# Designed miniproteins, single chains, continued (2): the designs that were tried, part 17

Each design is a single chain, and the fold is of that chain. pLDDT is the mean over its residues in the fold that is shown.

## One batch from the design tools (miniprotein)

Design m4594
Fold by ESMFold2-Fast:
Structure m4594 (fold): chain A 55 residues (1-55)
Amino acid sequence: VENLKKEADEYRKKAIEYGKKALEAMQNGDFDTAKKYSKEMAEYVKKARELEKEI
C-alpha cells in the first residue's frame, strides 16, 4: 500500500514537472515541444490515478 502511494506521488511529481515545461514551451511559441510535454504530463496523471485506485 505505502509503495503504491509513493509511486503515485512520483508520477504526480513528474506530471507537474512536464506540465510546467509544456506551459513554458507554449509561452515561447514552441508548440511541438509543448504538445510533447503535454502528452507526457497526461500519461503520468493517468498512471498516478490508476495507482490511487489501488490504494
Scores: mean pLDDT 81

Design m4595
Fold by ESMFold2-Fast:
Structure m4595 (fold): chain A 81 residues (1-81)
Amino acid sequence: GRELVLKAIALILRGIGLILEAKLLLERGEISEEQAEEAIKLANKAIEKAKEAIKNADDPEKAEKLLKEAEELLEKARALL
């Protein structure tokens, strides 16, 4: 159970990191406002999925599916940067 929660926390921190990176790249003029907004949106969705996984830590199958969805959202966000 604890390993799933720690994985979820790691994904939340990765999502926060992507949001900060998107904002920094936008401030530097390295990406468009639309790219930054979409990346932040996807990272926020990933954070919410990871939080939902923590709430469902007693259901490992559901929690793992939510963590996988969070990872896929983070990969999509990264691809925009």
Scores: mean pLDDT 89

Design m4596
Fold by ESMFold2-Fast:
Structure m4596 (fold): chain A 69 residues (1-69)
Amino acid sequence: MPSERLAEAALEAVRLILSVPGVTDAWVEVENEGTEARVTGIVVEALPEARAAAERAKEEAQRILDEAA
């Protein structure tokens, strides 16, 4: 199902972001419409010195999610 593919992509995206030194937390925001799930955003918490690396990882994570949709 498309939602299963999105779930796998979300896990991959979170793992990618969390692999960046200085990232403290990351999660994918999902909105449920009946039986379908839509990614509405990616949230990343990082130390100030890691912001640039975290933003690059977030962009790559968005690409992974876009390819899965």
Scores: mean pLDDT 76

Design m4597
Fold by ESMFold2-Fast:
Structure m4597 (fold): chain A 71 residues (1-71)
Amino acid sequence: MTKEQAEEGLKIIEERKEELEKNAPKELIELAKEALELIVEGKEKEAKEKLLKAIAEKSGDYEALKELLEK
């Protein structure tokens, strides 16, 4: 994921905030935002590590986070 893609992802999350909050836990949405912000700062490795660690702590569902980032 590039900085430009991360900025696009943040815009999608903001535009679809109401839909995401109804369909996903707030913690997961905030995690996605934090990871995208790290990528915008050029810290892609830290963003990926943070996402994987949080998913592992929350039952390891990688698909749930991917779905949030694609919407």
Scores: mean pLDDT 69

Design m4598
Fold by ESMFold2-Fast:
Structure m4598 (fold): chain A 81 residues (1-81)
Amino acid sequence: KLEELREKALKEIEELEKKIEENPEDAEAYLNLGKKYYELYGSFDGSEEDIKKAIEYYEKALELDPSNEEAKRNLEILKKM
């Protein structure tokens, strides 16, 4: 069951990465990518690479939309790990 949830999250990441390729200024898609990589780390046997990618995508989301409080909070949490 956890493996099925992980595969679903990976598929959602691929869909979001395609959205970013089509619209590289989509702050919401970067926020959602950060959330998905954070989910991989927190809910599954994730790696430091998943945290690194979550940080990278949250930083990009915040660069595009500096008023995004969710990206700010999640980035602060991940940087303290």
Scores: mean pLDDT 80

Design m4599
Fold by ESMFold2-Fast:
Structure m4599 (fold): chain A 81 residues (1-81)
Amino acid sequence: DDELSRRLAKRAAELLEENYKAGKVDDTKVAIAEIILSVGLLGDERQGRTERAEGFRKALDALSKGDYKKAAEIVRELAES
């Protein structure tokens, strides 16, 4: 379901964009974004959408490193593709 993958990416992008623009991390929004990105990754892996799955994986890696801006950029690209 390509629509679900794009909707998940869009919601995660919105949450992460709010965080890095505020200059203060909202741990609840980060946790929700992480869950959404994990669901997107697993869904795209199961459907064989390797390039999209790699995008979600890179976003999760950036998020784990506290690079919310980089994570938001990657996920916004996934939402618009």
Scores: mean pLDDT 82

Design m4600
Fold by ESMFold2-Fast:
Structure m4600 (fold): chain A 96 residues (1-96)
Amino acid sequence: MTVEEVLDKLFDYLLENGKISLTEFIRFLNELKKLVSEEAYQALRDEIIPLLLEKGYLTKEEFIEAMQKAIERIKTIDPEFAEVLQKKLEEFKKRL
């Protein structure tokens, strides 16, 4: 599975369900971990997992905000992954 395919499944899940739990997000993170640098994976995990632990889930809107912060951090670590994330996030926002 490619990074693009994992992100498409993640955003399709959010669009269909309106929110994402810690368990579901970890499932997508585990697939991304195989495909991206350790540092990029860690940046994504550190921005999103604490919010999921605090709240139990993130809404579509909350997830967009958290992902935007993660992308900004990842740009300096893995620019190619950040570009794919940004593209997929913009595509997702257009489907809302």
Scores: mean pLDDT 86

Design m4601
Fold by ESMFold2-Fast:
Structure m4601 (fold): chain A 58 residues (1-58)
Amino acid sequence: MDEEIGKKLVEAGKQLALAGFPKEAILKEVREAAESYKLPEEFKKKILEEVDKAIEEV
């Protein structure tokens, strides 16, 4: 379950980057979404790192 949520958050972040949203706004949105799902800190950090990497590849 948590891994599926993480993958969806990374995909959402990538879609926001493709739509032209700034990196800071995307990372804030993903962080808030991860907090709303009550994900553990370690997993939130991993998701944010994956989103950051995906944004740099766009």
Scores: mean pLDDT 77

Design m4602
Fold by ESMFold2-Fast:
Structure m4602 (fold): chain A 103 residues (1-103)
Amino acid sequence: DPLLEALLEAGRHTDEALKYVEKGDLEQAAKHLEEALRALERARELATDPRVAALLDEAIEKVKKALEYAKKGDGEQAKKELHETILTLVSAQLLLIGEQIDR
């Protein structure tokens, strides 16, 4: 499933970004956030379920905010946006998996 693969790639990059934010390496965090954003934008193009699409739009907005905060040197705000992004991605994955089980 290309949508699920893109979501898992986004999740991997957001997890790596969080680790770098926690270490104070905001430059590496920003690189992983840029990769997460690319994966989320690909996922959004593939999403046909409006519920999944809405969660992806929310995750994209949060990753953009996390990236902006990381570039400004605000690790605490970047961390907050990353935690919210991770929760949103989990919700999107659960909806997608639930849709596959109900078929």
Scores: mean pLDDT 86

Design m4603
Fold by ESMFold2-Fast:
Structure m4603 (fold): chain A 66 residues (1-66)
Amino acid sequence: MDEYEIKVNEKIAEAVRRVVEALEPTQENRDRINVGVVKLHNRIIEEKLSDEEVDALLEEFVAEVT
């Protein structure tokens, strides 16, 4: 992976950790997290978003699913 992808994956992993700690461990919550993560990862990588844009999207994701 290039350095950009590694950095993005680390940010996504931290956001997922925050969401998992806030939600009950149900299949529905796991599915919501998985769908959101795939969509965010694809968008961020395809558009090569800035650090600020990535951070904003991840905060929006955390707020949306919690």
Scores: mean pLDDT 79

Design m4604
Fold by ESMFold2-Fast:
Structure m4604 (fold): chain A 69 residues (1-69)
Amino acid sequence: MEEKIKNLEALAQSYRTLADEYEKLADEVEKRGGSPEFAEGLRRAADVFRQLADNYEAEAEKLKSELEK
């Protein structure tokens, strides 16, 4: 169980990192006068990654609750 919790937490962290990187990339695109539509697409991708991270984090928390009865 503990290994599964750690793996889920690692996945959540990875997706949060991806979301942050996509937001930074969107900011850079905007600063360089790039496509607003491309920047918006990157921000939407970041939102999807955050949603995945939240789901994995929730699953890890559920397993922790079962462990700590």
Scores: mean pLDDT 83

Design m4605
Fold by ESMFold2-Fast:
Structure m4605 (fold): chain A 80 residues (1-80)
Amino acid sequence: MKEKADEYYKKGVEHLRNGDYEKAMEYFKKAAEYYLQSGDLEKAREYLRMAILAATLAGVPDEKILELAKPLQDEIVKKY
């Protein structure tokens, strides 16, 4: 549901503001997953970018960021 995606986005923003970049990444990733499932590819892409940004700020290595992002990116491209 759209409401669940909005809830995860809000939690991601709060954690981002508090400097908890690892949790912000997780919540933005969950929001992207829910938007992808609901067919909102634009928001799925946007929040996947936010998850990648949060992961970078958390110090996650590029290799692991790519591993986390690739499945969602592939699904977004496939559904487009």
Scores: mean pLDDT 79

Design m4606
Fold by ESMFold2-Fast:
Structure m4606 (fold): chain A 85 residues (1-85)
Amino acid sequence: SMEEEFKKLVEKTKELIKKVEEKLELFKKARFPLPEEYYEKLEKAKELFEEGVKKKSLKLLEEALKLAEELLKELEELEKKANEL
Protein backbone atom coordinates (compact mmCIF):
# COMPACT_ATOMS: atom_id res chain seq x y z
CA SER A 1 0.00 0.00 0.00
CA MET A 2 1.01 3.65 -0.42
CA GLU A 3 0.82 4.06 3.37
CA GLU A 4 3.35 1.22 3.89
CA GLU A 5 5.62 2.69 1.19
CA PHE A 6 5.40 6.09 2.91
CA LYS A 7 6.29 4.63 6.35
CA LYS A 8 9.27 2.69 4.94
CA LEU A 9 10.51 5.75 3.02
CA VAL A 10 10.22 7.95 6.15
CA GLU A 11 12.21 5.40 8.20
CA LYS A 12 14.92 4.93 5.53
CA THR A 13 15.31 8.68 4.93
CA LYS A 14 15.49 9.43 8.68
CA GLU A 15 18.20 6.77 9.15
CA LEU A 16 20.28 8.14 6.24
CA ILE A 17 20.02 11.74 7.48
CA LYS A 18 21.20 10.51 10.91
CA LYS A 19 24.19 8.73 9.30
CA VAL A 20 25.12 11.92 7.41
CA GLU A 21 24.89 13.97 10.65
CA GLU A 22 27.11 11.44 12.45
CA LYS A 23 29.69 11.52 9.60
CA LEU A 24 29.78 15.34 9.59
CA GLU A 25 30.25 15.37 13.38
CA LEU A 26 33.19 12.93 13.04
CA PHE A 27 34.85 15.20 10.45
CA LYS A 28 34.22 18.20 12.74
CA LYS A 29 35.70 16.43 15.80
CA ALA A 30 38.74 15.42 13.70
CA ARG A 31 39.09 19.13 12.75
CA PHE A 32 38.93 18.13 9.08
CA PRO A 33 37.79 21.20 7.09
CA LEU A 34 34.70 20.49 5.00
CA PRO A 35 33.20 23.00 2.54
CA GLU A 36 30.08 24.76 3.89
CA GLU A 37 28.11 23.20 1.00
CA TYR A 38 28.06 19.84 2.90
CA TYR A 39 26.26 21.44 5.86
CA GLU A 40 23.92 23.35 3.51
CA LYS A 41 23.01 20.10 1.69
CA LEU A 42 22.29 18.36 5.02
CA GLU A 43 20.03 21.26 6.07
CA LYS A 44 18.20 21.03 2.70
CA ALA A 45 17.74 17.24 3.14
CA LYS A 46 16.27 17.83 6.63
CA GLU A 47 13.97 20.56 5.27
CA LEU A 48 12.71 18.30 2.45
CA PHE A 49 12.23 15.43 4.92
CA GLU A 50 10.20 17.55 7.38
CA GLU A 51 8.06 18.97 4.55
CA GLY A 52 7.57 15.48 3.05
CA VAL A 53 6.37 14.10 6.40
CA LYS A 54 4.03 17.06 7.02
CA LYS A 55 2.49 16.90 3.53
CA LYS A 56 2.70 13.09 3.23
CA SER A 57 4.58 13.67 -0.04
CA LEU A 58 6.45 10.66 -1.48
CA LYS A 59 8.14 13.02 -3.97
CA LEU A 60 9.60 15.28 -1.24
CA LEU A 61 10.73 12.25 0.79
CA GLU A 62 12.38 10.74 -2.32
CA GLU A 63 14.17 14.06 -2.95
CA ALA A 64 15.35 14.13 0.70
CA LEU A 65 16.47 10.48 0.44
CA LYS A 66 18.39 11.09 -2.81
CA LEU A 67 20.15 14.15 -1.38
CA ALA A 68 21.08 12.28 1.83
CA GLU A 69 22.35 9.27 -0.18
CA GLU A 70 24.47 11.48 -2.46
CA LEU A 71 25.89 13.37 0.53
CA LEU A 72 26.68 10.17 2.47
CA LYS A 73 28.43 8.65 -0.57
CA GLU A 74 30.56 11.79 -1.04
CA LEU A 75 31.49 11.86 2.68
CA GLU A 76 32.43 8.14 2.61
CA GLU A 77 34.63 8.77 -0.45
CA LEU A 78 36.35 11.67 1.37
CA GLU A 79 36.86 9.51 4.48
CA LYS A 80 38.42 6.75 2.32
CA LYS A 81 40.79 9.23 0.63
CA ALA A 82 41.76 10.79 3.99
CA ASN A 83 42.59 7.31 5.38
CA GLU A 84 44.75 6.52 2.29
CA LEU A 85 46.92 9.61 2.96
Scores: mean pLDDT 85

Design m4607
Fold by ESMFold2-Fast:
Structure m4607 (fold): chain A 91 residues (1-91)
Amino acid sequence: ASPAERAAAISAAAIAVVALGIEGEWGTASREDARATVELVRRAARVASPEDAPLVARIAEEAARLARELGFEEEAEEAERVAREARALAA
Protein backbone atom coordinates (compact mmCIF):
# COMPACT_ATOMS: atom_id res chain seq x y z
CA ALA A 1 0.00 0.00 0.00
CA SER A 2 1.12 3.59 -0.62
CA PRO A 3 2.29 5.74 2.33
CA ALA A 4 -0.80 7.96 1.86
CA GLU A 5 -3.14 4.92 1.87
CA ARG A 6 -1.46 3.55 5.03
CA ALA A 7 -1.65 6.94 6.80
CA ALA A 8 -5.33 7.38 5.85
CA ALA A 9 -6.33 3.86 7.00
CA ILE A 10 -4.44 4.11 10.31
CA SER A 11 -5.85 7.61 11.01
CA ALA A 12 -9.41 6.45 10.26
CA ALA A 13 -9.00 3.48 12.63
CA ALA A 14 -7.56 5.67 15.43
CA ILE A 15 -10.37 8.25 15.09
CA ALA A 16 -13.03 5.50 15.11
CA VAL A 17 -11.58 3.99 18.32
CA VAL A 18 -11.63 7.42 20.04
CA ALA A 19 -15.24 7.97 18.88
CA LEU A 20 -16.29 4.51 20.15
CA GLY A 21 -14.76 5.33 23.56
CA ILE A 22 -16.68 8.62 23.78
CA GLU A 23 -19.96 6.94 22.70
CA GLY A 24 -19.35 4.21 25.29
CA GLU A 25 -19.01 6.79 28.08
CA TRP A 26 -22.30 8.40 26.96
CA GLY A 27 -24.04 5.00 26.82
CA THR A 28 -24.87 5.47 23.13
CA ALA A 29 -22.40 3.03 21.53
CA SER A 30 -24.08 0.38 19.35
CA ARG A 31 -22.81 -2.99 18.15
CA GLU A 32 -22.90 -1.49 14.63
CA ASP A 33 -20.48 1.25 15.79
CA ALA A 34 -18.16 -1.37 17.33
CA ARG A 35 -18.32 -3.50 14.16
CA ALA A 36 -17.55 -0.49 11.93
CA THR A 37 -14.60 0.40 14.20
CA VAL A 38 -13.19 -3.15 14.01
CA GLU A 39 -13.52 -3.10 10.19
CA LEU A 40 -11.51 0.14 10.03
CA VAL A 41 -8.86 -1.38 12.33
CA ARG A 42 -8.77 -4.53 10.13
CA ARG A 43 -8.28 -2.34 7.03
CA ALA A 44 -5.40 -0.51 8.77
CA ALA A 45 -3.76 -3.88 9.60
CA ARG A 46 -4.13 -5.09 5.97
CA VAL A 47 -2.31 -2.03 4.53
CA ALA A 48 0.23 -1.64 7.39
CA SER A 49 3.96 -2.00 6.81
CA PRO A 50 6.11 -3.65 9.53
CA GLU A 51 7.02 -0.13 10.79
CA ASP A 52 3.29 0.72 11.24
CA ALA A 53 2.53 -2.58 12.98
CA PRO A 54 3.22 -1.57 16.63
CA LEU A 55 0.84 1.40 16.32
CA VAL A 56 -1.86 -0.67 14.58
CA ALA A 57 -1.54 -3.35 17.30
CA ARG A 58 -2.12 -0.70 20.01
CA ILE A 59 -5.16 0.68 18.14
CA ALA A 60 -6.57 -2.86 17.76
CA GLU A 61 -5.94 -3.66 21.45
CA GLU A 62 -7.84 -0.50 22.47
CA ALA A 63 -10.72 -1.40 20.10
CA ALA A 64 -10.89 -4.87 21.70
CA ARG A 65 -10.88 -3.41 25.23
CA LEU A 66 -13.70 -0.95 24.42
CA ALA A 67 -15.82 -3.55 22.60
CA ARG A 68 -15.45 -5.96 25.55
CA GLU A 69 -16.40 -3.23 28.08
CA LEU A 70 -19.52 -2.58 25.97
CA GLY A 71 -20.42 -6.30 25.95
CA PHE A 72 -19.69 -6.82 22.24
CA GLU A 73 -17.68 -10.03 22.65
CA GLU A 74 -17.58 -11.06 18.97
CA GLU A 75 -16.24 -7.63 17.93
CA ALA A 76 -13.73 -7.73 20.81
CA GLU A 77 -12.47 -11.16 19.66
CA GLU A 78 -12.10 -9.90 16.08
CA ALA A 79 -10.12 -6.86 17.27
CA GLU A 80 -7.89 -9.15 19.39
CA ARG A 81 -7.23 -11.25 16.26
CA VAL A 82 -6.24 -8.09 14.34
CA ALA A 83 -3.91 -7.10 17.21
CA ARG A 84 -2.20 -10.53 17.07
CA GLU A 85 -1.81 -10.26 13.27
CA ALA A 86 -0.28 -6.77 13.61
CA ARG A 87 2.14 -7.96 16.34
CA ALA A 88 3.20 -10.86 14.07
CA LEU A 89 3.88 -8.36 11.25
CA ALA A 90 6.11 -6.33 13.64
CA ALA A 91 8.14 -9.41 14.64
Scores: mean pLDDT 87

Design m4609
Fold by ESMFold2-Fast:
Structure m4609 (fold): chain A 56 residues (1-56)
Amino acid sequence: DELKREAEETYKMLESAEENAKEAQKRGDVVGAAELEFRAIDLRNKYYELKKKIEE
C-alpha cells in the first residue's frame, strides 16, 4: 500500500526531526532547534493526514 509506505517514511522523518531538534536544543543551537521543531510540526500534520486516509 503506497500510502502506508508514505506514512511510514513521513513518520521516520518526523522522528528524525524531533530527535535532531532535541539535540540542537541541548547544544544551544536555538535557531537550528526552532527550524527542526517547525519541520516536525509540518511532518506530524502530514503523517496524521495520511493516517486518516488509510489507517484512520
Scores: mean pLDDT 80

Design m4610
Fold by ESMFold2-Fast:
Structure m4610 (fold): chain A 74 residues (1-74)
Amino acid sequence: SMEELLKEALELARKAKEAIDAGDLETALKYLQQLLEVSKKVLELAREQGIRNPIAEIMVEEAERAIKEVEEKM
C-alpha cells in the first residue's frame, strides 16, 4: 500500500542520515538510492489513483539533492 511504502521511505531516510552522521558515505548513498526508488513508486501509485502525495514529492526532491551532495563528497 501507499502508506506502507511511505513508512519504508521514512525508515530509509533515517538510516541514510545515521550513515551520513557516521561518515559512511557509501552506505548513505545506497539508502538514499533506495529512498528515491520507494518515493518514486509512491508517486506512481498516487498518479494511477488520480491523487497527489506532497510528502512523496518532497522525499523525491530531498533524496535527489542528498544523493548529489554525497556523490560530490566521494
Scores: mean pLDDT 85

Design m4611
Fold by ESMFold2-Fast:
Structure m4611 (fold): chain A 118 residues (1-118)
Amino acid sequence: LKKEAEELYKKGLEALKKEKYEEAVEYFEKAIELYEKVNDKKGLADAYNNLGIALIKLNKYEEAVKYFEKAIKLYEEVNDKKGLAEAYKNLARAYLGLGKYEEAKEYEKKAKELEKEI
């Protein structure tokens, strides 16, 4: 089950590289379902974060915000400072897409401060 989730996640990453964003979304959604079943919080956080990236590429910024927020919560729970910093940067990018410049600036600042601790 965990190996199957990892294989689906990897297929999602390959779809992102090939700019097949709809396929990437489908693979990450399937990986999320399996990571939830095996209680792999780190895998779940990574899958939510990359699902958000695919959604940004599809101009689905509001949906991307929701998934980055889910990734942030999970990265905090597992104390993954690197994942947390990346998720903050991605959340800032989603807010820029929404024209929410103040929120974008806030999360860019949070990412930079966290990177100093890594």
Scores: mean pLDDT 90

Design m4612
Fold by ESMFold2-Fast:
Structure m4612 (fold): chain A 65 residues (1-65)
Amino acid sequence: SAMNEEIGKLAKEGLEAIKKGDLEKAKEVIRQLEEMRERALAEGDEGAVTAATLAIKEIEEQLKK
């Protein structure tokens, strides 16, 4: 779906931001993923909810390192 595609793009963008030391950009990506997760929940798109949740966790784990 278009939502899953955008989630994948955001996940990659967030991880690249961390690799470059751009912590503000990584936090902005998490915010955008949280908004997409809320939309997916409202629409009943369980696949998109799962994808966004996993992307957020991956970025957050890298931020804590």
Scores: mean pLDDT 85

Design m4613
Fold by ESMFold2-Fast:
Structure m4613 (fold): chain A 125 residues (1-125)
Amino acid sequence: SEIEEAIKRYKENPDPRFHPFYGPFRRALLSGDFERAREIADELIGLQQEDGSVLIDGKFDPVVTADAVLALAEAYRVFKDERYREAARKGIAALRRVLPEITDEEKRALVEEYIAAAEEILAQV
């Protein structure tokens, strides 16, 4: 899948602004492929742990989780499906719990930026 390929690329060259999930999701929306955008959002729900975190190689990745949260918040705005709002909120809660543990200032600032953006999106619906 495009999401599996995006995860592979992120693991090989981690760029905090790569948008492995939000990028493909936004491309689908911009091309009018709403079926593909929904498929991506549904796949992202499947990647979340019960606490809302997304794991890369069995470890909580806050940047990847924040990227998934952005896509899920936008999916709720577009599709009005409560599953996406619940998933986004769960991811935000997971991110807020680990924010104090992020020692990399640039990664922490990026995660805070993505949380704020997702919350703004959710507030507009």
Scores: mean pLDDT 86

Design m4614
Fold by ESMFold2-Fast:
Structure m4614 (fold): chain A 90 residues (1-90)
Amino acid sequence: SELEKQVEKLLNDYLERLKAGKPFEEVARDLARKIYDFALKNKLTKEQIDKVLEIFEKLVREKIPDPALREALVNVVRGALHHAYYELEK
């Protein structure tokens, strides 16, 4: 799907930044901001938020062998999406 391709492109971009030696905290901050802004701009529903997270989790399991890095990236995206959801429900 188009959404899956967009999520994969996003993940690959951030993985390349990590491989280039960018600090995890900087990369995580940028990823969180981009995901948060995307969700707010598009007024994502709870169902759409859950689908984005599911796609992201699937892709990190396939592409990232380090379980600690997988968990950290999933937590960053989950947090950003949940914060966006709560903001939209105000």
Scores: mean pLDDT 81

Design m4616
Fold by ESMFold2-Fast:
Structure m4616 (fold): chain A 60 residues (1-60)
Amino acid sequence: SEEELKKLILRLIALELRKIGLEWELEHLELSEEERKRLEEELKKIEEEIEKLEKEIEEL
């Protein structure tokens, strides 16, 4: 449905914006090893969710 497509697109936009934010933090902030690992793990999860959502959108 069009409503489902809109929800997926909005979710994708939100994840892409969070990815940009995490990449900025990893590049520009002074982080502990624990903080860096946490952000890198979050980035990986977001990238996996983006890939899954892109596939779901293509299948609609």
Scores: mean pLDDT 86

Design m4617
Fold by ESMFold2-Fast:
Structure m4617 (fold): chain A 80 residues (1-80)
Amino acid sequence: VDDTIYSGGMRLVNLYDSGVQMGPQARNVRGYVMSTSQSRDNRDIMIQYTVRAAQYYQSGQGQFVHPDVRRVLDRTYRSL
């Protein structure tokens, strides 16, 4: 389970680093995703931030336009 969540976090980091637009409507969720990117060298913190990003997205408060970001967050939430 943690390996699946960590892999999700690494995918979010890679999408962010490649310049993928997270969407302006997802300001709060973007904050958690950016925190995940900054935490890449700390596995436990990356897992925690990835979980929070997925939970916030599923609460309906965050929206992502980019389909690859949505796929990662949906898969992460299903792994909780």
Scores: mean pLDDT 70

Design m4618
Fold by ESMFold2-Fast:
Structure m4618 (fold): chain A 62 residues (1-62)
Amino acid sequence: GSEIAVALQDVPAVSDDVLALKKGEKVEILEHLGGGFVKVKSLSTGKTGIVPTEYLKVVGVV
């Protein structure tokens, strides 16, 4: 199954490729891109984008 992670803090949209997240927002990890980045899908908005792994904590698998 896919890993589910939670945002540890607000993530700003610093570029067009970065998905903005609010603290406590849950995401599905779709792909590990390397360099400390993951491609994720927001479970609240359905939007996809790239997030630095340092902002995320894995909380489960689905």
Scores: mean pLDDT 82

Design m4619
Fold by ESMFold2-Fast:
Structure m4619 (fold): chain A 85 residues (1-85)
Amino acid sequence: SLEEKKREALSLFNTIAEALENGDVEAMKEAIERLRKVLLSLTEDEAIEVLNFLIDYAYSQGREEVARIVARTFLEALKERKKKE
């Protein structure tokens, strides 16, 4: 469900935030790749809804760097979708 995907995306957001704070490059890369796969598994409208949810959450928490990472991951997922068209 979309709510399950939002919870998974939020969990990955928190993993990215923790990895970034700890300088754990490998954990950050793995979490980003998993987030990209979650976004690719969604419809375009669902992916936009998840993106907006995560960006709003990031800014509400003062996590602007994680907001940038999430936005970049979304753009990469969108490019991969277009490549398969």
Scores: mean pLDDT 82

Design m4620
Fold by ESMFold2-Fast:
Structure m4620 (fold): chain A 62 residues (1-62)
Amino acid sequence: MTPEEAVRLLIERAKKALENGDYEKAKRIAQFALDYAERHGLPEELINEARELLKKAEEMLS
């Protein structure tokens, strides 16, 4: 599994958690995906998608 494939899988898992109303889980997965994508210098598309998922999860928990 490449770093890009790993982050895409994490993004899908975060989306599923959001769909299921598990905002705490979505936040943890999205944060991990964002940190991982930034550490590996992945495309801005993936970094932005992870960041938006994290923001959405945090807004639902506020």
Scores: mean pLDDT 86

Design m4621
Fold by ESMFold2-Fast:
Structure m4621 (fold): chain A 60 residues (1-60)
Amino acid sequence: SEEELEERLKKLAEEYYKELEKLNQLIENKADKKEIEEVQKRIEEIDKEGEELQEQLLSL
């Protein structure tokens, strides 16, 4: 349903911004490459899921 997809997208958006904030802090603090790459990977996974949900919503 549209409502369920919108709800899930909202939750993903919250997680996305949380991970972006963490990534920015790691970069500013010159953190270990491994930590930066781990957060970037999480952001990519969230973005991919969001894209899939958005496409499904547009197909309704």
Scores: mean pLDDT 83

Design m4622
Fold by ESMFold2-Fast:
Structure m4622 (fold): chain A 40 residues (1-40)
Amino acid sequence: EEELQKILEEGKKAYDAFLKAREAMRRGASPEEVSRLLKE
């Protein structure tokens, strides 16, 4: 079922986005900017 695969892919994308958000936080990005990175 496609939905299952999309859930797994979303998990991977979320993890990668989380790492990028952490980098932005270190650079002093605002919470709004970090939130956008996580949503993307």
Scores: mean pLDDT 74

Design m4623
Fold by ESMFold2-Fast:
Structure m4623 (fold): chain A 65 residues (1-65)
Amino acid sequence: MKADEELIKRLKEEAKRLGVDAEVRLENGKVIVTIKNVSVTRYTAAAIRFIGIGFEYGRSVIIEE
């Protein structure tokens, strides 16, 4: 549980740093990030970073549009 909270916090901080509109939630034991209103380049960069952060925490991150 605490590791999931730290992961969600990290993902929200990274979204803010990248300047992307992203919602982070935990649903059925999965971390879901919804990215909105971004260019393909920003979406790709953000998605790669979020997946990488999930990997650092030993968790799969699901990216939605």
Scores: mean pLDDT 76

Design m4624
Fold by ESMFold2-Fast:
Structure m4624 (fold): chain A 69 residues (1-69)
Amino acid sequence: SKEELHEELLRTIGEILRLIGEIFDLRLELEKEKDEERIKELEEEIKRLEKEREKLLEKMEELSKKLDE
């Protein structure tokens, strides 16, 4: 139903916003970090979360298209 698609879209937007916040916090930590091993870990974590954000953005676009029908 359109109601279920709306709820899934809102949940997806909420997840995207949460990931944006997490990425922002990790980038701030990365700017202050001087340990090379920890920098590497933070960069890998940021890359992982950015990949998750990309997938959720694609899901959001698909849900939006279904709602415009």
Scores: mean pLDDT 87

Design m4626
Fold by ESMFold2-Fast:
Structure m4626 (fold): chain A 57 residues (1-57)
Amino acid sequence: MSLEEIVEEERRRVAEGMARYAREVLGLDEEEAERLGERVGEAIAEVLRWVLENSTL
């Protein structure tokens, strides 16, 4: 399993969770919730990639 695979899987999970939170808790519409989820997922993916590249798995 590559670091890129781990990062991409976590990005998807964070994006999905954030989009759900935005819809159910923040009351955003489906399109805005998905857009927010994607942005947050991408930001987390960048941080996670940096951590994994500089850490022992």
Scores: mean pLDDT 79

Design m4627
Fold by ESMFold2-Fast:
Structure m4627 (fold): chain A 98 residues (1-98)
Amino acid sequence: DDEVVAETERIADRALEGFKKALEEGNKLDAEIYHALFLIVSAIADNALPGLTPEARRRVHEILARKAEEASDLAEKAGYTQIAKDMRAEAERHRALA
């Protein structure tokens, strides 16, 4: 359980850092790629969640909600309104399940 939680945070952090760099460079394609990678990490976590303890599931949802909210704020600031909206919805979804 701790390994799944730690690995989820590690991968989500890497996706978020790639997203930040893409936004800073004005690379729209890379921004969309890292947006997609974040959603893939979220989907993989969702598939693993039924095998975890309730506490580990809560921690995974809290991590993904926090990272999605940060991505939403970064996207909004950079003018990527659709990515910001999608990430905000993802954050709200995970927060409701935490």
Scores: mean pLDDT 81

Design m4628
Fold by ESMFold2-Fast:
Structure m4628 (fold): chain A 60 residues (1-60)
Amino acid sequence: SLVDEGRTLLAQGMEAFHAGDYAGAATLFEQAAAKFEAAGDEDLARGARALAAQARQQAA
């Protein structure tokens, strides 16, 4: 499902973030947000976008 695809991308984004790959994490979190939005899960989409924004701040 789109939600399961989003969760997989979210998990990969978190692994990238913990590895210090903030740019890669931001991309993965945005992809997760897009999957959650397509699934109609606005709360998960918002959470994923917040993580993407945090990752971008760390990448700067």
Scores: mean pLDDT 89

Design m4629
Fold by ESMFold2-Fast:
Structure m4629 (fold): chain A 65 residues (1-65)
Amino acid sequence: SHVLEALEKAIKYYPEYREPLEKALEYVKKGDFEKAKEILEKLLESSDATARAVAHELLEAIDEA
């Protein structure tokens, strides 16, 4: 899945966001995209521009799936 690959890549390149990204990955693996989106939406509200950019890309990947 493109979404799973994108999440794995984000976890690898942004270890500072590992906890929320791994949790989102678990929900995607379960097919619970609503819970995954909730986690990414919280990251999208971050004051960290990198966190927001990562969250935006991953939310788009989920919507394309």
Scores: mean pLDDT 82

Design m4630
Fold by ESMFold2-Fast:
Structure m4630 (fold): chain A 62 residues (1-62)
Amino acid sequence: MTVDLKAELEALAQMILDGAPQEEIDAARERLATRLAEATGLPLEVARALVDHEIAQLLAEQ
């Protein structure tokens, strides 16, 4: 796969569940959103919303 977004999303969800520092969560979230925007050509704001939606789905599945 050209981008391993699923593994990165799962890692970010795990960081949230483990109570990682907010600064680390925010940094990982921004990095993932930026990579998604670059991979898809979507605006960064849309990529952030998609990352947030996927994380919310992963957390709801716990």
Scores: mean pLDDT 78

